# Designs tried in a protein design run: designed miniproteins, single chains, continued (4). Part 34

Each design is a single chain, and the fold is of that chain. pLDDT is the mean over its residues in the fold that is shown.

## One batch from the design tools (miniprotein)

Design m13160
Fold by ESMFold2-Fast:
Structure m13160 (fold): chain A 97 residues (1-97)
Amino acid sequence: MREKAKELIEKAKEALRQGDLKEAAKLGKEAAKLDPSSRDAALVLIQVGEELAKQGDLKEAIEMYRTALKSIKLADPSDTETIEEIEKKIKELEEKL
């Protein structure tokens, strides 16, 4: 499971580099499903969420941040600074809807 999740994360990073946010989101979410505690998957989803928010895709950006938040809480619940930053971004985007 973890090796397959890592492969999906690498493909998601490549899709993100090419600006294919739809593919990056799909691959990142699949990686998070296979390894729910993957910090690397969470970080990719945060980057995808930031780019989606810049394009005005607020609902999908919120979904990416919420998935990333769940993964960070499982991977490192003591990383309160990262958790609070993601929660703040979700709230800011929800206020724009």
Scores: mean pLDDT 84

Design m13161
Fold by ESMFold2-Fast:
Structure m13161 (fold): chain A 62 residues (1-62)
Amino acid sequence: GPVGRYNRNIRNVNNVHGHVVNPMRRYIGRHPHRRGYGRRMINNVNRNVGIRVNQHRRNANG
């Protein structure tokens, strides 16, 4: 049902998030002069994850 699809989508989003954020954190560690850029990218990913979570929740309720 819609709730099951929502839960699957959330697990997929979390997997992608981990695979994106961990390389970005390693990039910041290797390139300290780029910390501002890397932090902005991590913040954008976190914001987009929240948006996608809300989208999947709304789609499950529609």
Scores: mean pLDDT 67

Design m13162
Fold by ESMFold2-Fast:
Parts: C-alpha cells; structure tokens; sequence
Structure m13162 (fold): chain A 69 residues (1-69)
C-alpha cells in the first residue's frame, strides 16, 4: 500500500541519518588525529549518503502529496 511505502521510506531515511551521524563522528576523530586522507574519504561517504537521503526525502514528499490528494 501507499502507507506501507511511506513507512518504509521513513525507516530508510532514519537508517541513513544514523549512518551519517556515525560517519561525522569518525570524520571528527580523523581530523583530530591529523589524518586528512581518512577525513576526506569519510567526507565522500557522507556526501553520497546525503545525496541518497535527498532522493528518498523527495520520494517521501511526493508520496505524501499523492496520499493527501
């Protein structure tokens, strides 16, 4: 159902938000150690997940508008 789809999107977004949080913590630790290479790698992973989150959020907003229509 549309509601099941919306609930799954919300769940996936929450999972991605938690992964981003953990990666930001690791990036901060890498920067504190002066490991610029590791910090840059973690920053790349964060950017990819932020992009995925934006796509899923766009799908969620669209699905919610369809539900309200």
Amino acid sequence: SLQDFINRLRGKIREIDERIRKLREKRKEALERGDLKKAAELDREIQILEGQRALLHGMLVFAERVEQS
Scores: mean pLDDT 90

Design m13163
Fold by ESMFold2-Fast:
Structure m13163 (fold): chain A 106 residues (1-106)
Amino acid sequence: SKDDIIAQIQQTADDILALMREVADDDTVAAAQAKIDQLLGVLNDDSTSDEQKRKVMDDTVTFLNNVILEAGKQADPSNREMIRKLIVLGLQVAGMYFLAELHIRS
C-alpha cells in the first residue's frame, strides 16, 4: 500500500539522517531534515501533482548527493570508515529515490 511505502521512506530517511550526523555539520543535517520533511509532506498530499512530487524528490536527492560529494572531497582517502559511510549514505539516498518514485506510481 502507499502507507507501507511511506513507512519505508520514513525508515530510509531516518537512516540517512543518522549517517549524515556522522559526516556533516548540524546546519547541513537540519537542511536535509527540512527537505526530507517537505518530500514526505508532498508524497502524503493527494492534491500535489505527480510533477511537483517528482520535483521535490529531485531537489531533495540533488541536495543529499551534493552533501555526499562535498564530504568525499574533504575526506582523507586513508579514512576507510568515512569512505564506507559515504558509500552507504549514497545507497540509502538511491533507495529513497526508488521508493518515492514507486509511491508516486502507486
Scores: mean pLDDT 89

Design m13164
Fold by ESMFold2-Fast:
Structure m13164 (fold): chain A 66 residues (1-66)
Amino acid sequence: MTNEELAAVAAYRLGATPQQVAALAKYLRDNYEGKPLDEVVKAAAEFLGIDEEALRQAVETVRAEH
């Protein structure tokens, strides 16, 4: 998984709608492709208006599964 895919899957697990996840994935691909995971997580949390720490924990869970 790319960092962008990890953030999108984590957001979905936190209750983001399919439409929000699709918009986020496009936003991250267009603006944060190849960026470090920390930058991608911060950008994703800001884009969705969700807690950065909650998203970071969800990303760590997804990474541990893969």
Scores: mean pLDDT 84

Design m13165
Fold by ESMFold2-Fast:
Structure m13165 (fold): chain A 88 residues (1-88)
Amino acid sequence: MSPKELLEKAKEYYKEKKYGLAANYFIDVLSQDNNPLLVLAASYAIYGKMENNKDLADLGLAGIRKYEPQLKTEEAKEAVKLIKEIVN
């Protein structure tokens, strides 16, 4: 699947409030941008939110803020924006 197709599936699940499925597709979009530290940070943010672990979610959000300027694709930028909305 292209990053655009992955992002559209993620957005569909997000609208349906299926945040776990949406999160998996958002992580796949970020993986295509070839930034493993941002993928790790986003995973911590999402997992921390889903498990009600605020410290882990905050650590993930801090990592996203640090590595977000390195994003190359518009799809990855939109995925990060929506991940922040899920976590906050």
Scores: mean pLDDT 81

Design m13166
Fold by ESMFold2-Fast:
Structure m13166 (fold): chain A 79 residues (1-79)
Amino acid sequence: ATLTFDYRVEMSPEARALYAALTDEQRTAVHSAVVKAANQATPNDDSKEVAERIAQAMADALTAATGKPAELRVVPASE
């Protein structure tokens, strides 16, 4: 489920390659971390702060799964 529509989390090309190379178990762990971070959001949280927490959770999960640093950015959803 998408919690934030004003902001999106963008993976660096390196982080995207790491994500694509994940096993099903590692991908499930990353997804679980993202869902957990999203579910911790309150109605009083700023959408940007929620997106930043989701980005951090995904970066941490990718780093834990791969042993390589993953960089994610919070960007406006408008392209």
Scores: mean pLDDT 75

Design m13167
Fold by ESMFold2-Fast:
Structure m13167 (fold): chain A 59 residues (1-59)
Amino acid sequence: SELAAAVAALASADVATRIAAVLTLARIGSPEAREALRRFLETEEDPAVRAWVRYVLAQ
C-alpha cells in the first residue's frame, strides 16, 4: 500500500527521501499515518526532517 511504502521510505539513508515520505504520510492523513509520523519523530536526528514532521503533525 502507499502507506506501507511511505513508512518503509522513512528508513532511507537519504534525507530528501525521508522528507518525501513525511509529506506522503501527511497527505494520507489517516490515524495510522499520523502515528507513524509520531513514532518516527522519536528516533529521527536530522533537524530539517524533524522540523517537517513537527510541521505536518501541527496541521
Scores: mean pLDDT 87

Design m13168
Fold by ESMFold2-Fast:
Structure m13168 (fold): chain A 91 residues (1-91)
Amino acid sequence: MERYLQRPRQLFNELAEASKDDPDASQEEVDRTLAYLERLEQLIRDARIPHQDELLAFLQGLKQTALENPRYAGAVREAAEELLRLLNFVP
């Protein structure tokens, strides 16, 4: 599982650093990001993925970040999209 989380974590950190001085995202943008995360959580739960608890913990961390720091909603979404992209290549 470490391999699937390495790039999403790196991407989040890079984008969060770029967005640290940005204004907070709108509630609409936060809500869209949260909806995306919920769909990805459901996909992970429905798929028989070994060690899914690590992936779910990562998504819960992203959800908490978007709620506590709305300015990072974009970074959260891109990290989640990268994780989905990587998971789509796994049987």
Scores: mean pLDDT 79

Design m13169
Fold by ESMFold2-Fast:
Structure m13169 (fold): chain A 83 residues (1-83)
Amino acid sequence: MIPSKEEFKKLYEELLKDPEWQKRVEETRKRINELFAEGDKKIEELKKAGASPEEISRVLAKTIADILNLVGEEIEELLKKMK
């Protein structure tokens, strides 16, 4: 079941006490920002090279997939921490 707002708040407060979890969240945020920046650079290079919309779309899709995979891994680790 989806936890109540109060139960979620307590779980969140307990996670905030875990310095390893706080560090992991910060590292994940930095990695997501890096993936967006790299994807944006590739798209701009493709635009300058006159690449097709299909090629640009593939780079965008790849960037989104990489970010979703990273977020998914972190969600799985979060679920493992919930007792």
Scores: mean pLDDT 76

Design m13170
Fold by ESMFold2-Fast:
Structure m13170 (fold): chain A 75 residues (1-75)
Amino acid sequence: MKEAVQELAQLVAEIKKATPEQRRELLDKMIEILSKIDPEAAEELRKFYEKTDVSDPQQVADLVDRALELLDELA
């Protein structure tokens, strides 16, 4: 569990620095990992992801911030 949370936090940090194409792939992976730790939080994050244009840095940043808030809640 602790390792999965750490891996998710690392992935979120990578998303902020990724290219638009890589962000889509990393966002999918982030939701998948989160679903193993907290399925309810993963479902909430997925609802934001479905509305997110991954080519828009501001929308991606908002999604990443939501993921970080969920990770803090799990800690």
Scores: mean pLDDT 72

Design m13171
Fold by ESMFold2-Fast:
Structure m13171 (fold): chain A 55 residues (1-55)
Amino acid sequence: SKEVEEEKKRLLKEIESLAVEELKLIVFGEQDSEEFEKKRRELEEKSKKFDELSK
């Protein structure tokens, strides 16, 4: 459906944004920060939702 495709597109953009922010934190040595952990959890949650919509 169009709604599912729009949701997947939105989730993909959010996943890409979070992945870039996570990479920046790693590059600057902040990979054990609470900010990093929060980004990682959000990325996992959105990736799971994307996979669910793809099945």
Scores: mean pLDDT 80

Design m13172
Fold by ESMFold2-Fast:
Structure m13172 (fold): chain A 94 residues (1-94)
Amino acid sequence: MSAQRRAVQALVMEAANRVQELLDQKLSPEEAVAALREIGDWLVEEAKKLKLSPEEQEALLNAFEGLLRAAGAELDIPQSRVDEIVAETREKLE
């Protein structure tokens, strides 16, 4: 595995850990949406530091979308709100 691919994998794992910690807090759907947006903002900043290629950014975003959809189901967040967070994260990665 290349150093770059390993860095993306580590970032996905850290994002998954942050989402799991959020699930353990038993937040309201509104609080959970705000916390998931904060995780997305953190992910964008870390991705920018790594100077990822567009292909690596898309792979990272696809993994994050999967995490958000799983978390949304557990936290009773409407799919439309999850879709908004994914779209915002995609725009910020531009």
Scores: mean pLDDT 82

Design m13173
Fold by ESMFold2-Fast:
Structure m13173 (fold): chain A 86 residues (1-86)
Amino acid sequence: MRDRVLQALRLFDQVIQMIQNNSDQDDILRLLGDAVSLASSVVKDPDDQRLLIQHSRQASQAIRNNDRQQAIQHIQRSRDIVQRYL
């Protein structure tokens, strides 16, 4: 379990870095999807899972709107939820 939590955190950090580096939108969204899928497998609390999905959805919307600050903020919120499972 811990290794999967660390992997999910690394993927979220990579997504943030890709946004900061102005990487391709489709690549950012694909990696975010991978991070969320892995995070959902380790986040077992229903309330935390709902918040994780909500922030991930808002991050995806911000990425599509080219709102870098909002995208990073929502990804960071998702990351903070997953970090509690360390």
Scores: mean pLDDT 89

Design m13174
Fold by ESMFold2-Fast:
Structure m13174 (fold): chain A 78 residues (1-78)
Amino acid sequence: SPEELDAEAERAYAELKEAEKKLEDKSLSLAEQIAAKLIAIGAIYTAYLNGERLKKLGVEPSPAVKEGYELGKEALKK
């Protein structure tokens, strides 16, 4: 279970970084920009929720998951 949560959050964090990098490309169509933003939002949410659950279980997450969790915590608190 913790291994699944860490792996899922790690994948979400990778998707977030990819979407953020894609959003720097101003040649994207409006539809592509919206799609990338939605992917980033979903990835932030997944990383945050799985990070919270891992923390509650007392499991040390991977470094990528820790970074994704921190970004998600900041983004969701506004």
Scores: mean pLDDT 75

Design m13175
Fold by ESMFold2-Fast:
Structure m13175 (fold): chain A 82 residues (1-82)
Amino acid sequence: MVEPATLNGKPATKYTEKAEKDGYELEYELISQVPRGADYGSGEAKATYTVIDKKTGEKKTYSAEADANGNLVSESESESTL
């Protein structure tokens, strides 16, 4: 789904998607300052991926942030259990 959002105090668009495969659930969230149809690198972006093992309830989250030139600025991983 596509929603209005803000990233680092600026207007952005939030894209969310869910997928399931082989007992895992993937949740994807992208917040991007790049407008639809604009050239890449015209704004900052942040992506978050969460992988859930539906059998154990374990979650692994990966986050990445890109600058206005499309360069990766930060990455992080975290783990939690339900």
Scores: mean pLDDT 67

Design m13176
Fold by ESMFold2-Fast:
Structure m13176 (fold): chain A 92 residues (1-92)
Amino acid sequence: MTLEEIIEELKSLPEEEQKEKIREYLKSNDSIKRLAAAVYLAENDPELLVELLLEVGVSEEELGVFHLAAVVNKEEKLLEAIERVLERLAAE
């Protein structure tokens, strides 16, 4: 399943089901599902992305992977969301 296919699936869901599916994908062992959920939220609801990444307890290594992907793909909103998660983790 490609990044684009997962994003299309998320767009087709009602808001309540979409939030639950995004939470599920962020907890998945599949890095493509995690990245797709993060990209989708960064563009549509960056505040919710920051909250969910903190709730899920995403590792610094995983945040590094998202940061690299955001830089490489020029995903400015995802980069901003990751920086906000890192700032909140540093403040704790």
Scores: mean pLDDT 76

Design m13177
Fold by ESMFold2-Fast:
Structure m13177 (fold): chain A 52 residues (1-52)
Amino acid sequence: AKTAEELEKRRKMIEEVAPLVLTAAMMALFNEDRERVEELMKKADEIIKKYS
């Protein structure tokens, strides 16, 4: 069913994206490697794109 499949996709996307975004946010908060932050956000975007 479309609804169940969409919820499962969103759940998996969040599970994969959340740690990357959290790590990037922590690094940005402590003014660390900005290029690494951008790399993590790109990976998160690729995962989101895959589930869209």
Scores: mean pLDDT 77

Design m13178
Fold by ESMFold2-Fast:
Structure m13178 (fold): chain A 104 residues (1-104)
Amino acid sequence: SEAEALEALRRFLREEAGLSEEEVEALIESMRTKKPLSEVFPGERAEEIVERVLAALRERARAALDALLAARPDLSPEERAALRAEFEAAWEAYAAATREKFLG
């Protein structure tokens, strides 16, 4: 449900990204309204919040990739290395877009 997904998001932001309750609610409101986080936390604080969230998301995404690769014994070491490289490239594009969305 939407309520369960929102509570899971709050828990992730608090426990894995290390955000305060104020920072969690501001980020959720930014997502809901599509307004930059820099309108609530001007300057370096908004940037720091976004970087903490991106770091936590990257760890989760890498863990998910590791689980997917572990479930695929048919993949060669070369194919696994290529998928990891593609993940890193896709992550950098996602991170850049996320920074623009929340800080620009």
Scores: mean pLDDT 88

Design m13179
Fold by ESMFold2-Fast:
Structure m13179 (fold): chain A 116 residues (1-116)
Amino acid sequence: KQEEVVEKILEEVNKAGSAVARAQALIDADASVPAAAKAEVKAKIAEANAHIRKAVAAAQKGDFKTAAEHLEKAAEHLEKAREIARAAGAPEEAIKALDEALRHVEEARRIAEEAA
């Protein structure tokens, strides 16, 4: 059961990571987005990725409560990245990619919560 739960969390986290990478590439490529906003989005994505790594490490040890807490923090940082990107006029495809990443992080959190 623990190994199956970890596998499902990793699947969702990997999908979130792909969506985040796509969003960041679209934002970085858009010359109309101010450099300061690109830096802020990058910082929030880095904070989210740090929490995702901590969540994965906790889940691998069977600490699904701690994993869920870190996934919640990752979602908060991705929501802030989305707010900054939208306010800065990022392309809708980048915002959709951040929304997709948030759905996958929230699904990973739900899986961890149910296993806790």
Scores: mean pLDDT 91

Design m13180
Fold by ESMFold2-Fast:
Structure m13180 (fold): chain A 70 residues (1-70)
Amino acid sequence: MMEEEKKKAEELAEQAKALGEESARSGGSKLDEFLATLQELASSSPYGRELAGEALKYGGELFGKRLEEE
């Protein structure tokens, strides 16, 4: 895999995690942006697809925790 593609996938993964955190904090106002970033990441490469899955799990865990806190 080209290093440039790997670097772009990692940068998109960081953006997805940040959007997931903002979405959880705001009660879902950035959920659409989070999902769009995951889709871009998943379509970038097989490595990006794996990172998108991890970012989705991370966001889901943050949402679950926020719901428990009231």
Scores: mean pLDDT 74

Design m13181
Fold by ESMFold2-Fast:
Order: structure tokens, then sequence, then C-alpha cells
Structure m13181 (fold): chain A 87 residues (1-87)
């Protein structure tokens, strides 16, 4: 997959996660989906040879997965989704 295709996947993920949050889905459900998709994208970036970006996405997934406070988790996934949607 091209790097341009991977960047578009990140943007799509960001938009979808924001839409789910706006629709009132529980933050834990949206965060779990975000973790899964970040891990998938990390592997695709690694396969493309972008090891640094792959590590950044893997680290982001681990941080989000470790957050246990619901308010912090909602804020974290919303910020991450917004940043990816802007790319």
Amino acid sequence: MSREELIEKEREMGRELLERLRAGEPADVVAAEAVRRLQELSKEYEESGDLKHAKALRDAAAILAAETDPAARRTMVAVMASEFAKA
C-alpha cells in the first residue's frame, strides 16, 4: 500500500471516530475501536518501511489502551481523531 493510501486511511479513521463520538457512542467502545485500527495501521506502515510512523501509532494505541479514566479516555480519543481527520 502506498504512503498516500495509508495517510487517507488515517484521515478516514479520524472522521469515523469523530462521527461515532458525535452520535453519542460510549467513549470506551470508540477507544477500543481506535486501539484496534491504530494497531492495524501500525502494521501496514511497518510493511511499507515507515518504521518510525509505525512505532508512533503503536505507542499511541498502547497509551489509549492503558487509560482507565473515562473522561481522560474520551478527551484522548477525541483529540487523536481530530488530529488524524485534519491530516
Scores: mean pLDDT 83

Design m13182
Fold by ESMFold2-Fast:
Structure m13182 (fold): chain A 89 residues (1-89)
Amino acid sequence: MEAEIRALIDQARAAIRAGDLDAAVDYLERALALLEEHPASQTLLLEFMGVANGGLQAARRAGDDDTARRLEGLLGRLDQLQERRRREL
């Protein structure tokens, strides 16, 4: 599972570099769904956050408000996931 999540994050990073923000969001949505259902390392959570923030900055620079809102939603879901896992301590 962790290898699959990493592959999706890497595909999202490649899509952002190619300027394909729609594909990047799709890969990140799939990665986050797996992160929400399975235990994941701090490293994977940080990698997801970094790629999603990179995509958000790219979307904002491009004036792509729809993609920016989708990425903000994904980052909000990640924050909720991290909060939930802290409460389980």
Scores: mean pLDDT 84

Design m13183
Fold by ESMFold2-Fast:
Structure m13183 (fold): chain A 87 residues (1-87)
Amino acid sequence: SLSELLRRAERALGRAIVHLNLAESLVKNKSDKERIDAELESVERYIREAEELLRQLKEAGAPQRVLQTLEDSIMYLKKKLEELKKK
């Protein structure tokens, strides 16, 4: 169902945010590069999951407002991920 796809997309975005926040904390504390890279990899994986779910939501005819909100969230997370990768 559309509501199940949306719930899965929101869950993937929420998990990306948790790992992103942890990665930001690890960078600030000058933690082990391997640990930082592992958290960034997790962020990237959940972003990819959210992008696939966004594609499925578009195919299922989800309202444009919902699609735009998810797309904006994905773009924001991608921007933050790239900023952390440069550190």
Scores: mean pLDDT 90

Design m13184
Fold by ESMFold2-Fast:
Structure m13184 (fold): chain A 57 residues (1-57)
Amino acid sequence: MPTPPQYLLQTLQQYGVPQADQEDFLKAVEYRPGALPAALLALKEGKTVEEAIRAVV
């Protein structure tokens, strides 16, 4: 894919997402086109990784 995954991983790290949780998070949102921006917004608002995933799955 032409989109560099590094950008998303870097954004997740900035929001405090542990590296181990990053893969699960991305897999949960990759198949849902509206899920990624909603999950990122939840992380930005201070929700945990689990809360962000739950909000979109």
Scores: mean pLDDT 70

Design m13185
Fold by ESMFold2-Fast:
Structure m13185 (fold): chain A 83 residues (1-83)
Amino acid sequence: SMEKAIELVKKLVEELKKLGIPVSSLSLEELAEIWVQIASKVKNDEQIERLAEATVSTLDLPEEKKKQVKELVYKTMKEIKKL
């Protein structure tokens, strides 16, 4: 459901803020819609892993924080894909 997707994106945004990562100016509803669209296009866990890696590779962050962000993105995408 969209309500569950919004909750998952909210948790992701809160965790990213704790890591000091700037978050999008988009609403949680808009972010959830984007994440649901992306989840609909990824076919398997390997593609989710590659998407998370690609996302993190564009960020200027220490390696320890990149690993944490990658795990959060992967976990969030997997949970949205189950909806």
Scores: mean pLDDT 82

Design m13186
Fold by ESMFold2-Fast:
Structure m13186 (fold): chain A 109 residues (1-109)
Amino acid sequence: SQKQKEIKKALLMGKYELIDDLLSSKEKKLLKAADLLIENPGIKVKELSEKTGLSRGLASKIKNLNLDVKSEFGKKLLQYLKAKRSENYDELEKAVDELADYLLKKQEK
């Protein structure tokens, strides 16, 4: 769908303000944290927390790929982060598709 394409573009470009209405504050901070971890995999938990506004505990969990895997968003975000770290284009496309689908379906609830 056109809207799914727009969400995918916003996710790939890191322009989360374009989909702000679809994201909780926590989800937006987690996406920003994922982008920072891709740019600097060695980033310290304190710096990650300070730059994103995440708690140190949650910043530690995303850095160690230990988010709550029971949450649909957490599962999809971990897939996205792993795909970006591995530079696997096919897995990245799948992860972005699944994140966009999650956000679109969430809007309909």
Scores: mean pLDDT 79

Design m13187
Fold by ESMFold2-Fast:
Structure m13187 (fold): chain A 60 residues (1-60)
Amino acid sequence: SKKEEELKKEIEHYRNDLAGLRDGRALAQARGVLTPEQQAEVDKRIAELEKKISELEKEL
């Protein structure tokens, strides 16, 4: 269905965003440029995206 296609596209979009954030975090950690505040902000965003993906997957 069109709704199922839209859900799959939205899940793919969030998965790509999550991968980008994880890669960015790993690179920043390797460079030693993350402050504790920046680390907490990135970790929060990753957790929010993981939760969003999980909720969307339940609708499939």
Scores: mean pLDDT 85

Design m13188
Fold by ESMFold2-Fast:
Structure m13188 (fold): chain A 96 residues (1-96)
Amino acid sequence: MEAEAERLGEELERIKEEGKGEKAFKMAEEVLEMLRQMRAAGASQEEIVEKIKEFIEKHGVNEKAAKLILEAAREPDSRRAEFLIVKAALEQTKAE
């Protein structure tokens, strides 16, 4: 976990330095907020997954990023879900 988190942080810093990924990271923030709000409202995992699928289709999310976002929607650990969404933002940035 720690080594993977360090690699992710390094890649994030590099992308920020290059001025890339603004749209991808804004998308990630919107997904994280949606997951937080739906879970706080007591939404079922099935309801969360359906809403996230709608978001992915509406915003034309890259297939690799979409898979990571859907995995996060099924992940009950908020920290692991956040980690998956950050990975999704990096994959979306690479597809741009």
Scores: mean pLDDT 75

Design m13189
Fold by ESMFold2-Fast:
Structure m13189 (fold): chain A 114 residues (1-114)
Amino acid sequence: SKEELAKIMLEEAEKISKELKDWAKQNYPDIYEEVKKIIDESLKLLKEQLEFLAKNPEVTPLQIEIAFYAGLQSLARKVAELVRKHAGDEAAQEFLDKANELIKKAMKEVRKKA
């Protein structure tokens, strides 16, 4: 079901969020609280969006997948901008590369479980 798909996506989003927070705490402890806030707020919005879309009979599973991917990319870009301001462009790119790797793994796991 679309509700089951949204649940699987949210479980994967929570795993990514934890890994990105752990990475930020280890590499940029000075901005960890700001990173945590962006991630937690983005995850809350993604959860609300996916649950809303899953209940809509006109929404397709593909549209839910697009929203999931877009939400994770938005989260990654917001954190990367904060990392860029604190540690520069190379650090921001390293973060984006890590985030994109985790997002690709999450998309693969969602497709296996769905």
Scores: mean pLDDT 89

Design m13190
Fold by ESMFold2-Fast:
Structure m13190 (fold): chain A 94 residues (1-94)
Amino acid sequence: PTLEATISEENEVTIKASGLTEEQIEAARKLAEDDMKEGLKIARGVATINEKNLLHTVVFEKVDGKYELVEAESVKITPEEAKKRAEENRKKYG
């Protein structure tokens, strides 16, 4: 899988991807847009997307002003396991 995110002179984010889900592409786009809009200098980003039976994790890094894919993983989890992980996170950070 490949992912490249570029920011135009008009501050438009363009995503070019292959072998990634639409959700992974959207997460990468949102991170790139947030970096641009909030003036954040994100050197490395992690986007996590939950689907009914899959936890998608996309790791990308900013290289020469572009976000390039470092790692993409899709782990099969049950809805029950996803709920358990959400509750554990709530207890630690809520």
Scores: mean pLDDT 57

Design m13191
Fold by ESMFold2-Fast:
Structure m13191 (fold): chain A 118 residues (1-118)
Amino acid sequence: SGIPENPTLEDLEEFGYYLPYMIGSRERAKLLVEMILDILLGKDVTIYYGTEEIESEVVPHSEVNKNKLAASIHDLNPFIGMTLGAELYELIQKLLDKGFKGEELAEAFLKGFEKGLK
């Protein structure tokens, strides 16, 4: 199991830090960050798909689920995207269940991602 049973905001910050390396593309990692921030902030989500030519579709927040996110991340990185997307969604859900707000999760995730780009 890649996700702890009792995660903290530090676990989400660390996930963001390694995200560009895990995806293998900084540009594609930015698309994933955009999708996750939209989910955490309760916005309609631009879902990206396609391996060579990237296309996008705006999905209402209420219709976004782990399978749609996992499929999008799989297109961005076919080797690890399904597992990575499922683990990230599980981490977010566990933190929300602990009472953290989407804005706190968005801040921790973005902080890690920005630090990882240095």
Scores: mean pLDDT 75

Design m13192
Fold by ESMFold2-Fast:
Structure m13192 (fold): chain A 115 residues (1-115)
Amino acid sequence: SQLLDDLRRGRAAATYATNQFESRLSELNAELQRGQQAATSSEEQQRLREEFTRRAVEATREAAEEMRKLLSSASREVQELALRRFGEQATRIAESISPEAARAVREEVERLISE
């Protein structure tokens, strides 16, 4: 059926977006760790956390947009289910940056779902 086919495409798109996001966040986490080692003050460390939280949110938007392109022919409901599935995984992955990044990613996904 078309619905089952759309649901399979949704899962595949969410998996693809999750893999892309995880690769990007792995790179960001390595860069953050190097930056934190070089930081000489708590203020510099806090600015780095804020910067990388912003970059994690940007990566979330990019992955969501790529997923929407893959699902352009699917219903809004299928797109929302895929975005929710991606969001759950993206939030977990973003914890590698910080709890603040995970929260910001979750809030961005919720915002995108509400659009």
Scores: mean pLDDT 87

Design m13193
Fold by ESMFold2-Fast:
Structure m13193 (fold): chain A 63 residues (1-63)
Amino acid sequence: MIPKRILDAAIKLLEEKGQDGVTIRSIAQEAGLSPATVSRYLKRLNLTKDQLILEAALELLKR
């Protein structure tokens, strides 16, 4: 499961800036984490940045 902090950061960035605004660096800044920490979480979950963006978009559609 994606950490809520990372998912919430991705959702906020997607809503405010669209897909192009959702980068590992911007997610890290929004979540209060390092880019390396975000990348490590995604690697452990076998997720790409694009898959994280898709999960964020699906959460927005449910709200």
Scores: mean pLDDT 80

